# Ledger of designs, part 52: designed miniproteins, single chains

Each design is a single chain, and the fold is of that chain. pLDDT is the mean over its residues in the fold that is shown.

## One batch from the design tools (miniprotein)

Design m1906
Fold by ESMFold2-Fast:
Structure m1906 (fold): chain A 104 residues (1-104)
Amino acid sequence: PAPAPVVLSPAGTENLLAALATVEEGQKLKITIDVYGTNTPAGAVMDEQVAGATFLASVSFEVDAATHSDEEILAKIVAAAEEAAAPYRTEYTTLLADVSVERI
């Protein structure tokens, strides 16, 4: 079968965009991506499914919002989520990436 898709949680994505819109000059963001596995098809995955999914991996990194565009930060998140999910892509139907953002 095709490898499982990696889906960013909608709530996590909205929280990220809100943090990027309100970050102050000189602030850094700590981004944490928690990867979960589920046998629910990607088109049927809702945020609530994260609560019932199997936790697989967590990855964190820091970004300086002043030196990175929103698009560059989102691309880094997608790349990190895909890398963390890579070992599990054949074990689950869908991989969920829940994104948390902290200002530091």
Scores: mean pLDDT 72

Design m1907
Fold by ESMFold2-Fast:
Structure m1907 (fold): chain A 83 residues (1-83)
Amino acid sequence: AEAERQGLENAEAALREAAEYAAELDPELGEEARRLGEEASRAAREWLEARLAGDEERAREALRRAEELERRTIALLDEALAK
């Protein structure tokens, strides 16, 4: 449980750092990536909370949301880095 929380915190920090770097190249894309990354992190935390509570349906929905938001965040970061 604690290792999973630490993993989410590390992932959130890495995405935030990547978005800050992207913002130096393209401020608009970097800011959008930061916002989507924050939403993805919230969904990932909801997934962990639901898993710990034994709510499998809520966990599945939160994971699906986190994966979609993460993919969108990565796409924006890739676009900023390609410029």
Scores: mean pLDDT 81

Design m1908
Fold by ESMFold2-Fast:
Structure m1908 (fold): chain A 74 residues (1-74)
Amino acid sequence: SLPPLTPEQQEFLDEIREAMDQALVVEEMIREGVPREEIERKREELAAELKDELARKLFDMLVDVELEVAERLA
């Protein structure tokens, strides 16, 4: 069994989960064909809400991959 998490570790995991949830919002907008300007604005707004550096990197990576997939399938 894993040892119990500290409050700091729990906060970190919550931020990672938040980053993944926020990435799904942007990914849905990309798949629905929302204008690029609106996608970029929403991306910046959601990224600004993330305080942890790794959470922001995860969010950016997930969004960048979805944008690249959409471009290559266009």
Scores: mean pLDDT 86

Design m1909
Fold by ESMFold2-Fast:
Structure m1909 (fold): chain A 57 residues (1-57)
Amino acid sequence: DILKKLKEEEEREKKEKEEKRRREIEGGRELSRQLAEQGNLRSQQTGLDMVEQVEKE
């Protein structure tokens, strides 16, 4: 009975720790996403490609 309770508690603590780690990881990913969106890196790259095409001519 006690062993079962200990296992349940350990599993709960493990899940809570995993959730905390997940939140931290998601925070970093969210920041990276925000940087990409704000910078609109894809549009910047497209602009550069157009400039190079004009230079070739």
Scores: mean pLDDT 67

Design m1911
Fold by ESMFold2-Fast:
Structure m1911 (fold): chain A 58 residues (1-58)
Amino acid sequence: SLEEKLKKMKIKSAELNAEIARHRAAVTQARDPSRAPEAQKEADKLVKEYEELANKYK
């Protein structure tokens, strides 16, 4: 159904956002280590949001 397709797209969007945030955290670690913990916390939050969405739509 269209609703099922939208749910899958939402999960995929959350997955990509989490991956982007992890790469940004890695870049921040290399370029400005003092900001790396903050960037990593943001990445961890987005990863958790993706995992929660994936579990919710099992």
Scores: mean pLDDT 84

Design m1912
Fold by ESMFold2-Fast:
Structure m1912 (fold): chain A 62 residues (1-62)
Amino acid sequence: MEEEERKKALEWAYKRVKELVDAGKTISEAAREVMRELKPKYGAATAFEIASEAAKRVEKEL
C-alpha cells in the first residue's frame, strides 16, 4: 500500500472510530466495525493494522 493511501485510510478510520464511540459503542466494538469496513478494500492484515492504530489514538484521548 502506498503511504498516502494508508494515511488517508488511517484518518478515515480515526474519524469513524470516534463517531462510533460518540454514538455509544465501545472502542473495541468501533475498531471491529472499522476493520470489517476496511477488509474488503485493503485485506485483513492491513485492515487490522489501520483499525488498531485508529482505536489506539482514540483511546489516548480518553
Scores: mean pLDDT 80

Design m1913
Fold by ESMFold2-Fast:
Structure m1913 (fold): chain A 60 residues (1-60)
Amino acid sequence: KEKLIEELKKILMEKLGFSEEQAKLIVDHLLNNPSEEALKSLEENLGKEAKELLEEILKL
């Protein structure tokens, strides 16, 4: 689980320019409040890989 969270944080930092702290907060909010809109937004802005990572984390 932790490794998948770190991979998602890395995508946020590299593609959107977020700091490590900002990326952690975003991932934490996505895990606590998952929605179809959030998953769609991730796919549109960060690609299918980011959406699949979040879905996999949510299954754990």
Scores: mean pLDDT 76

Design m1914
Fold by ESMFold2-Fast:
Structure m1914 (fold): chain A 69 residues (1-69)
Amino acid sequence: MSPEELEREIKEAMVRMMIGVAKILASRGDLEGALEALEKAIRYAKENGLDEELIKEAEELKKEIEEKL
C-alpha cells in the first residue's frame, strides 16, 4: 500500500466514523449534534475528493434529521 492509498483509506474511515457518530447522536435525540457531525463529514469528504456514495449517504441522513426538527 502506497502512502497516498493509505491516506485515502484513513480519510474514508474518518468520514464513515463521523457518519456513525451522527447516527448515534440522532438515535439519542441529539439532532443538532447529529447535523453538525454530518455537515463536517460532507465538507471533509468534498474537500478531499472522496467517494460520492459516502457524500450521498451523509446528505440523505442530514435530510431525514432536518425533517424531524
Scores: mean pLDDT 82

Design m1915
Fold by ESMFold2-Fast:
Structure m1915 (fold): chain A 93 residues (1-93)
Amino acid sequence: MSEELRKEAELGVYELAGVTALLMGDYKSAARYFEKALELDPENAVAWERLGEALLGLGDYERAREAFEKALELDPENERARRNLAEAEAALA
């Protein structure tokens, strides 16, 4: 397998594991999996959004805000990221 295909496969595994952890309420594991996904693909807007959701679940509002801002930089029409950003900012006010 080429290095590119291997990285894409690893990205898929981390994204699936992260989503599963979010569904189970394991925000610490979810954050770690999405951080690993973003090490492989830092321009993945969806992974930034999901990392932000995990960080909101952990009460890490500052890092959640940063993650949602990055998601919106990559995908300005992401309504979920915009709503979650407002929630993180409200918690920091």
Scores: mean pLDDT 85

Design m1916
Fold by ESMFold2-Fast:
Structure m1916 (fold): chain A 72 residues (1-72)
Amino acid sequence: LDEEIERGVAIVALAVAIHYSKNPEVRKILDELLDKVARGEATPQDFIDAAKKAEELGEKETARLLRRLAEM
């Protein structure tokens, strides 16, 4: 898949995750990750780390989405 298309998919998925997250701490983590993705600096490990934090904060669906993005 084209790098630009992959970045676009990740940006949309993160925006949706932010919308569904009710925890301000998780939203902050997702905003920071979205900024990294937009700058082209995000690594698969960044998504895995964010997923672990989201799961620890009780947002299992957000964590699942982030793990899927790490596999792209």
Scores: mean pLDDT 80

Design m1917
Fold by ESMFold2-Fast:
Structure m1917 (fold): chain A 104 residues (1-104)
Amino acid sequence: MSVAERFDELLRETLSTMLSPATVEELLAGRVPASLAALSEADRVALLSRMLGAAVAYAREHRLSDAEVDEMLARLAELALRLGVDQDVVDALIAQARRYLASL
């Protein structure tokens, strides 16, 4: 199973802590489900923070290469934007996660 496929399973688990299974599958398939309109900005940022925490833990545990980390963070950024998190917030948090992982 590819890094992207394994990471999508982790994202499915993380997103399912706050979202319905149907909403999670729509997001992972690259769609923006109407149910996301019910989320507050705080809920969206909380989901991004949980996904970032899970991604950092996953990268550490599996000793991901720089290229695999970049692929993982790019996938996470795409999902965060579909969740409706502001581009500047996504960019800042992804940059912070990348710096943290590079320091390990």
Scores: mean pLDDT 78

Design m1918
Fold by ESMFold2-Fast:
Structure m1918 (fold): chain A 61 residues (1-61)
Amino acid sequence: MKPSLVDFIYQKLKEYVAKGESLKKAVQLAVNEALKENPELSLEELSQAVAAAVARYQAEQ
């Protein structure tokens, strides 16, 4: 089963934050990796997935 775009960004976001990156930079790095995995992602799809992943991360804190 393919992970959803939200799950992918969420996992990468958590990984980068755990490595000491700020939340803002972790989002930028996760977005760059998502675009490398699927370069055909629209900016709208990517923005919606980022918003959902960040909201999930903040709800867990």
Scores: mean pLDDT 79

Design m1919
Fold by ESMFold2-Fast:
Structure m1919 (fold): chain A 83 residues (1-83)
Amino acid sequence: SEEIERLLEEIRRLFEELRAAFRAGDLERAEELFEELEKLVKEARELLEKEKDEALRRKKELELEEIEGLAAILLALLKLENA
């Protein structure tokens, strides 16, 4: 749906901002962006549960899992740098 596509675009934008914060070494900003990203990913998953196209739902769920996983890795690495 158009709603899920808009939400995915926002999630991708936040992920790029998180990557920029990671490159800048900005742990505080990265933590804020990660929390916002997790909230939007949860909202996207709730919308995807209503998606009747199984193939589209699986494709979008995999994209969400990839973004969330990569974001978590970047945050974990940045926390190690600041420990």
Scores: mean pLDDT 86

Design m1920
Fold by ESMFold2-Fast:
Structure m1920 (fold): chain A 60 residues (1-60)
Amino acid sequence: MFPEASPEALKLVEEAKKALENGDVDKAAELLNKAAELAPLAPVVIEGTFLLMKAAVDTL
């Protein structure tokens, strides 16, 4: 478990996941980009964000 330095970034990742489930890739990309900016010290969040984007593009 990593420190909660950017709780808002985690919320953005969760909202991006829901947007991807709805097929709203543009909205998900905006949310993931904001999460990446807010989580410079949480590489797992950033890496997860990029993996979600790649999975969505690779699947759809």
Scores: mean pLDDT 65

Design m1921
Fold by ESMFold2-Fast:
Structure m1921 (fold): chain A 72 residues (1-72)
Amino acid sequence: MEELKERAKELLREAVDASKQGNSEEAVRLYKEALELAEKAGMSDEEIVDMLMSLGYSRKEAEALLEAVRAL
C-alpha cells in the first residue's frame, strides 16, 4: 500500500524529468504507469497534482498534464 504510493511518486518524478529533458514519448509512458499505480494505491487526483507541483509545475500545469495523460 505505502510501497505503491512511493513507487507512483517516483514514476511521476521520472516522468517530469523526462518531460523537462524533451523526451515526451518516455514522459507519457511514465505518466500512464504512475497514474495506474496511483489509482491502485488509492491516491486522489489532488495528491497527484500536489506531487507535480512539488516538482516545479503550477497547479494549472499539473491539472492540464493529468487531463492530457488520462485522455490518451
Scores: mean pLDDT 78

Design m1922
Fold by ESMFold2-Fast:
Structure m1922 (fold): chain A 84 residues (1-84)
Amino acid sequence: SSELEKLIEEYNKNPSKEKLDELKEKVTKLLLSGNQEELDVLTKLLPKIKDEEVLETIEYILEQLKGNPLYEPVREKLEEVKKK
């Protein structure tokens, strides 16, 4: 949670391919874990993720997890973020 927020902030300040790959790996692992507390943290932090490739990675994983109500808050927040 705190580690994810720090990684997002560091990436936004100084974008690099290494940090992008680390961020994509962390959000993927978090989504696949199915942990509600971790998903709640991701939902809260989604508006801070400005990189389109990270958002596309999240969207792709959520499409694989379609039909699970645990992921509905993350999906709704992702749609809000993508409209801006």
Scores: mean pLDDT 82

Design m1923
Fold by ESMFold2-Fast:
Structure m1923 (fold): chain A 80 residues (1-80)
Amino acid sequence: MEKLFSVKDPEKAKELEKKFRETLQEAIDALNKGDLPKAREKIDELERIAKQFEELGDEVGAALAYMAAAVVRNAVKQKE
């Protein structure tokens, strides 16, 4: 369902969504293994992904990526 004229790059949006899912999964895996340095690396990557969603005009994608980064960051602090 295209809500307004298709002024989006759907391929870039799909690639970024895939990268977001992969990075979030890697962050969760790092947290489960107690690899806090790797988890911190993935937080930075999630924040970069959020900025890329903003650049594409995907405000929902950006908000979700920022929220994911914040949740992972809080989990790292709980394990320190």
Scores: mean pLDDT 79

Design m1924
Fold by ESMFold2-Fast:
Structure m1924 (fold): chain A 62 residues (1-62)
Amino acid sequence: SMMKKMEEFKKKLKEIHDLGKKYGDAVEKGDLETAKKYQQKMQELGKEIGPYLREESQKVWE
């Protein structure tokens, strides 16, 4: 259903947001290995939701 798709989408967005915060913290601390791991995870999640984001952006700009 549309609601289930929206919940999965929000879950993935939350994961990307959390990874972004962890990435920023790792960069500030100079932990480049940890930063790379978080960056890779963010890229993978971004690829999963990328096509969906394009459609939603056209509808709601959110």
Scores: mean pLDDT 74

Design m1925
Fold by ESMFold2-Fast:
Structure m1925 (fold): chain A 58 residues (1-58)
Amino acid sequence: SLIEKAKELAREAARYGEQGDRDGAFEHYEEAVKLLVEAGYSEEEARKKVQEWIDEAA
C-alpha cells in the first residue's frame, strides 16, 4: 500500500540522516510525504506522520 511504502521511505530517511546524508534524508522524507498525500492525508498530516515514523526509527 501507499502507506506501507511511505513508512519504509521514512525509515530510509532516518538511516540517511543518521549517516549525515542530509540530501538523501530529505529526498526520502519528501517522497514519503507525497505518498501519504496520494493516500488521502493532508500535507500537514502527512508531514507530521512521516516525522513521527522517522523519530521512531532513530
Scores: mean pLDDT 85

Design m1926
Fold by ESMFold2-Fast:
Structure m1926 (fold): chain A 98 residues (1-98)
Amino acid sequence: MEREIAEGIADILTALGNKFLEQGKYEEAIKSYELAVKLADEAGVSRAPAYLNLGKAYLKMGKKEEAKKWFQKALEDARRDPRYRHLIPEAEKLLKEV
């Protein structure tokens, strides 16, 4: 279905963002994650993984307030979808570090 295709593309964009983060290309990583969020939103699927990764990217840039905002969004979204409950402990831990 369209939702499954959008979820797959969002996963690819998240993986691409992770590679940019490993290379220190934080702005490119953020753009990839933001596109993943938009596709997940339009498809009506959880944005929690992309939100969590956006927070990590901002944290690596030293933008603690932006990172906190994204970790809070990741927590809220993960709590609403049982498939992503495994992200809750990581998001809570990262929120305590900001």
Scores: mean pLDDT 80

Design m1927
Fold by ESMFold2-Fast:
Structure m1927 (fold): chain A 60 residues (1-60)
Amino acid sequence: MSIDQAVQSIVDVYNSLSKEEAKEAVESMLRRLIQSGHREVVDKVKKALPEFSELLDEVE
């Protein structure tokens, strides 16, 4: 059981969807992961998908 497997699954979903659907789906998954206490997976997904890092970290 690897955090890297969870991150890869999310990246695979992002690559399989349109840009618009990918943004919505990934945001939904990240919110659910935070709710479930899997913050470490969320942080790694942000590093793997720079678009989401900018969206979530530069929200000022």
Scores: mean pLDDT 70

Design m1928
Fold by ESMFold2-Fast:
Structure m1928 (fold): chain A 77 residues (1-77)
Amino acid sequence: VLSAEQQAEIAQAVSKELKLPEELSKKFVDAFLEAVNGNPLESNAAHLAEIVGAELGLDAVTSNQAALVIIKKAQEL
């Protein structure tokens, strides 16, 4: 289980890599991890990212890129 500090670190990575506002990156990370927790982390991650991103006004490409950054950072922690 990721700590609040680890989630904040992931949100900063998303913000930096995708040039998104920090608040938007934090909301995406929080919502995406909540969605993934309800569904095993697998090939459906892209679909979950698109749903979460759409709710936050992000396009599918940006949403998928954000999800990949989150997965990569979570695996490093």
Scores: mean pLDDT 77

Design m1929
Fold by ESMFold2-Fast:
Structure m1929 (fold): chain A 74 residues (1-74)
Amino acid sequence: SVVDKLLEIVEEAAKKYNIPEEVKKKMLAILRNVENGSKTELEIAAAIVVSLASEYMSEEEVKELQKRIREVLE
């Protein structure tokens, strides 16, 4: 599913950028909560997840993450 791909991207980002476990769990929970949601709900959830992850990433890394997520949502 689209959510499964987003969950994988989040887990890879959390490992690569040393995102705290509590933040990772929050990001995964947000995505799981929209598993059967509309495209708009998925896009909003993804934006919140990127916002949370951005605290631990450079501007360039955030742009790359946003691109990967956009490709999955399209």
Scores: mean pLDDT 86

Design m1930
Fold by ESMFold2-Fast:
Structure m1930 (fold): chain A 59 residues (1-59)
Amino acid sequence: DRLRREIERLEQEMRQLGERLVKALEEGNEEEAKKLSERILELHRQIEELRRQLRELER
């Protein structure tokens, strides 16, 4: 349950960053867009690792 809650939290954060990324792109703020994209990729990697751990525990 703890891993599922953490995954959900990170997925929500990634969605919020995605909205901010779209806004930064619309405003032509390339520097902010690049930073947001890098953060989104890092969160995605964390989510994938937690999902892998969850699958191992559900065996």
Scores: mean pLDDT 82

Design m1931
Fold by ESMFold2-Fast:
Structure m1931 (fold): chain A 83 residues (1-83)
Amino acid sequence: YLEEGKKALEEGKFEEAIKNFEKAIKEDPNNADAWTYLGYAYYLLEEYEKAIEYFEKALELNPDNKYAELLLEEAKEKIKEKE
């Protein structure tokens, strides 16, 4: 599921990517990478509030996840630009 979701992201199939990442989380809810990619898919859909929630979950599971931290800050900055 995680690899299928990553491929869907590369193809621009964001809804399909979300479905696969949600399945990855269902199989292993402690998979910080799956939460990070789920957030990234929502980020690409410009659903920044949902992206933030999922990046925060990823960081709760793995505080050393530099990619989730970077993407969280990017999503927060996008919300400031919109307001």
Scores: mean pLDDT 81

Design m1932
Fold by ESMFold2-Fast:
Structure m1932 (fold): chain A 57 residues (1-57)
Amino acid sequence: SEIEKEIKEVDEEIEREREKLEEARRRGDSFEEGVYQVRIAVLELVKRKLEEKKRKL
């Protein structure tokens, strides 16, 4: 379904942002680490809302 495709796309974005977060952590860049943590949190919220919509269908 369309919603399953959207969930997969968000999961792939989360994976990419987690890789960037780990790179920032290795460099000790606390500012970039914070930026990627916020981006991941927003993407996780989007995924949760999509999963809720899927359950209500």
Scores: mean pLDDT 86

Design m1933
Fold by ESMFold2-Fast:
Structure m1933 (fold): chain A 63 residues (1-63)
Amino acid sequence: SKLPKEEAIKLAGEQFKAAGDDEEQGARIAKGALKSGLSKEEVLEVAREYGGEGAVKGAEKAI
């Protein structure tokens, strides 16, 4: 049961925005997005667009 790709990207973006600079939240969101069927590149693009520096760092370490 995977979300449609557009919905998975939107959800990940909202979660990264809410995480701000939280590195642990960024890592958890990245792992969840990968399980939802996003590629590593798509996860990093969404993290960099919507997340703070800490959330991006967490995402990069998690994938």
Scores: mean pLDDT 84

Design m1934
Fold by ESMFold2-Fast:
Structure m1934 (fold): chain A 67 residues (1-67)
Amino acid sequence: SEEERLRAEMEAMRQKLIASGASSPENVERLIQRLYDARLAELAGVRPLSPTERSRLATLQELLAMG
């Protein structure tokens, strides 16, 4: 269920970024994939998010909340 929630969150962020037009679809895909991989590793207990990854996540969550 946590993995399903994470996938839904990442998909929602991807759609918002594409709709915003702030980045190319290719760049959006790369950003979301990198963040998804980092969050998946965090959920698996492999490692915590880096400060840079946390900052990027916070920015994307703010963008999602603005919809």
Scores: mean pLDDT 78

Design m1935
Fold by ESMFold2-Fast:
Structure m1935 (fold): chain A 68 residues (1-68)
Amino acid sequence: KEEILEVAEKVGELAEENPNMTAKEALEKLKKEYKLSKKQLEILEKEVKENPNMTAVELALKLFLSLT
């Protein structure tokens, strides 16, 4: 749960900087700038694979909803 919250916050920060950023672009930037855990990578890659046209905003919201 903590790992999902952490990555949701990072995706949300990226979406605030660029609201038109895709979930795939956010994932690529996170891989480059942050050391993601295997679990964080698997969660993000699964979401991007299932919804390739998802925005970073939508990804962040979906991750936050998964915590409730």
Scores: mean pLDDT 79

Design m1936
Fold by ESMFold2-Fast:
Structure m1936 (fold): chain A 62 residues (1-62)
Amino acid sequence: GPDAEAAARAAAGARAGAEAALSLGMQDHYKQVEEAARRAEAAKTAEEAEAALRDSGMAIGN
């Protein structure tokens, strides 16, 4: 449904951010974004996924 699709999109965005940080050699930033991505992937609602992304600074798309 829409909530599951929104949560999946948010989790995919967090994962892409983690991979980008890793490719740039930003090890500490990668660990923080990876943890946020894991929380977003475990979220049951879009709101929980977006909150996890916000904590990583990734929710707004950069």
Scores: mean pLDDT 67

Design m1937
Fold by ESMFold2-Fast:
Structure m1937 (fold): chain A 93 residues (1-93)
Amino acid sequence: METVKVEFYDAKKNYEVVTLEVPLSATIGEVVERLAKEADIPLSSFTHVEIQFRDADGRLVLVVAEPSETIGEILKKEGIDPSTTLRLFEVRL
C-alpha cells in the first residue's frame, strides 16, 4: 500500500506533535480525524488544513487543503514526491 508520512505541527509551539503514515487514498478530513485522536485534540477545534513541504528547490511551500481532497490528489496537483514528509500546520476542519 502506497503511503505518505504526515507530521502534525503545532504552529504556536513550532514542533512536531504526531507523525502518521496515511494512504494516498485518505481524504484530508480522514487524516485530521486520525490526528485529533492521536494528539488528543477535540475534532471541533479544527477548521482548516494547511500543508507545508519543501519543493525541488528547497523552498517552503504552504497549501490550503479541502477536507474532501485526498492526499494523492494534493501530491499530484503540487508535484510532490510521495516519499516526501508532509507537515500539517494549523489543522482545522
Scores: mean pLDDT 68

Design m1938
Fold by ESMFold2-Fast:
Structure m1938 (fold): chain A 57 residues (1-57)
Amino acid sequence: SVEEKIEKLKETLERFQAAADRYAAEHASPEERQRIRDMVELAKKHYEKLIEKLKKE
């Protein structure tokens, strides 16, 4: 159950990163690409905290 939740969170993050990368490559200016990278890194940190919490529960 916990392992399945962690897998789902990882897949969601991977999908989000892939979508953000495609958007950045196709539509974003160089300045916007940096902001998109920063946003993805923030999302990664958020998901890492959620996964850590699940592992400790």
Scores: mean pLDDT 80

Design m1939
Fold by ESMFold2-Fast:
Structure m1939 (fold): chain A 76 residues (1-76)
Amino acid sequence: MSLDELTALAEEIVRILKEAGVPSDVRKELALRITNAVAKGDLERALQIIDEAVEKGILTPEQGERIKALVERALA
């Protein structure tokens, strides 16, 4: 995965988080954690981070599924 592809993924994730009403600091941290896992090829870790955000009420299940789809596509 190129840096440009990671940047595009981070931008898409941040957009979903912003639509979800996630505060700027939490949004940046969550996007960074997810994109770092993707950069390492760690799909399981990326999905775990997303599931944790849904469990904590940061994301709805629908928003979590949207971000999971982006991550799975990026690592395919």
Scores: mean pLDDT 83

Design m1940
Fold by ESMFold2-Fast:
Structure m1940 (fold): chain A 68 residues (1-68)
Amino acid sequence: MNVGDAEGADVEALTERERQVLELMVRGASQREIGERLGISQSTVSKHRRRILRRLNLRDESELARVR
């Protein structure tokens, strides 16, 4: 697995899809609800969540309060 070169603690580093997932996460939507809303599988949502947290240098979804 390779590390991305552009990492940061802000939403500008995210792709459009990752921003859509992030918005729903911030609203308190479950992994299931995000998948249903965006028309993707829950496993795909999980992968986007991990990538978002990594791009924002967050350890867990609880730290999303820092970007609100």
Scores: mean pLDDT 68

Design m1941
Fold by ESMFold2-Fast:
Structure m1941 (fold): chain A 60 residues (1-60)
Amino acid sequence: AKTIIETIQAKNREEFEKKIKELLEKNNAKLEKLEMSELSKKNFYEKNEPAVVSVTLVNK
């Protein structure tokens, strides 16, 4: 399997879900790992504020 590492910039959770879905479909891959700072996690998940997320995808 090929590993793909991408950075997603999202204004809110809805935009993040849309962008991750598009990346998964484009690469025929599944999400293996999601990396975000603790401050970004708090702001993104609790306040629905912008975040920058590093995602690791594995090709099916």
Scores: mean pLDDT 76

Design m1942
Fold by ESMFold2-Fast:
Structure m1942 (fold): chain A 66 residues (1-66)
Amino acid sequence: MAAEVLAEEISSMPEKQLQWATVQALGAVDPERAEELRKRIEEGMPLEEVEEALREAVRALVERAS
């Protein structure tokens, strides 16, 4: 059941928090790429790539703010 899967994900909280925070941050900069990232995470994207996506989103946000 989906509820059971969510409960199990909560036990891996640090990883799930990183994934969701990254999607939200990227969504503020580029919603289309955020949707791509969300799909990749659903497919089991490695944490290393999620972290890289977060850094890319932050860089893009800083560049636009400058």
Scores: mean pLDDT 66

Design m1943
Fold by ESMFold2-Fast:
Structure m1943 (fold): chain A 60 residues (1-60)
Amino acid sequence: AEELKEFAKELKKKAEEYLEKAKELEATGTKEALLEAEILEGIAALLEAFAKVLEKKAEK
């Protein structure tokens, strides 16, 4: 249970890092940077979804 909570915490941290990177890329304003930002936002969303599943499982 504790291991799942720690893993979920790490996934959320990685998602936040990717969202910050995506923000930096969006500020650049190039077409390539905007596409990369969208990919990073998608990855962050997947990591958050995974973390949510792990947290729910850890509560059992």
Scores: mean pLDDT 81

Design m1944
Fold by ESMFold2-Fast:
Structure m1944 (fold): chain A 61 residues (1-61)
Amino acid sequence: MSMDEVIEILRRRGLELLAAGNLDAVRNLIRNLRHIAEQSDEETRKKLEEVVRELEAGLAA
């Protein structure tokens, strides 16, 4: 599985968790995504930061 496929799966899981109202699981996912981003190349980091931004916006709504 490519990194892009993994990121898309994580994005989809995060949105499913938001839709289910499992906000603690979304916060844990954001924490894990930030940790992965810190250890990633710039392109992967930007993609992970985009997912984090989407999930944080969902938490704020």
Scores: mean pLDDT 84

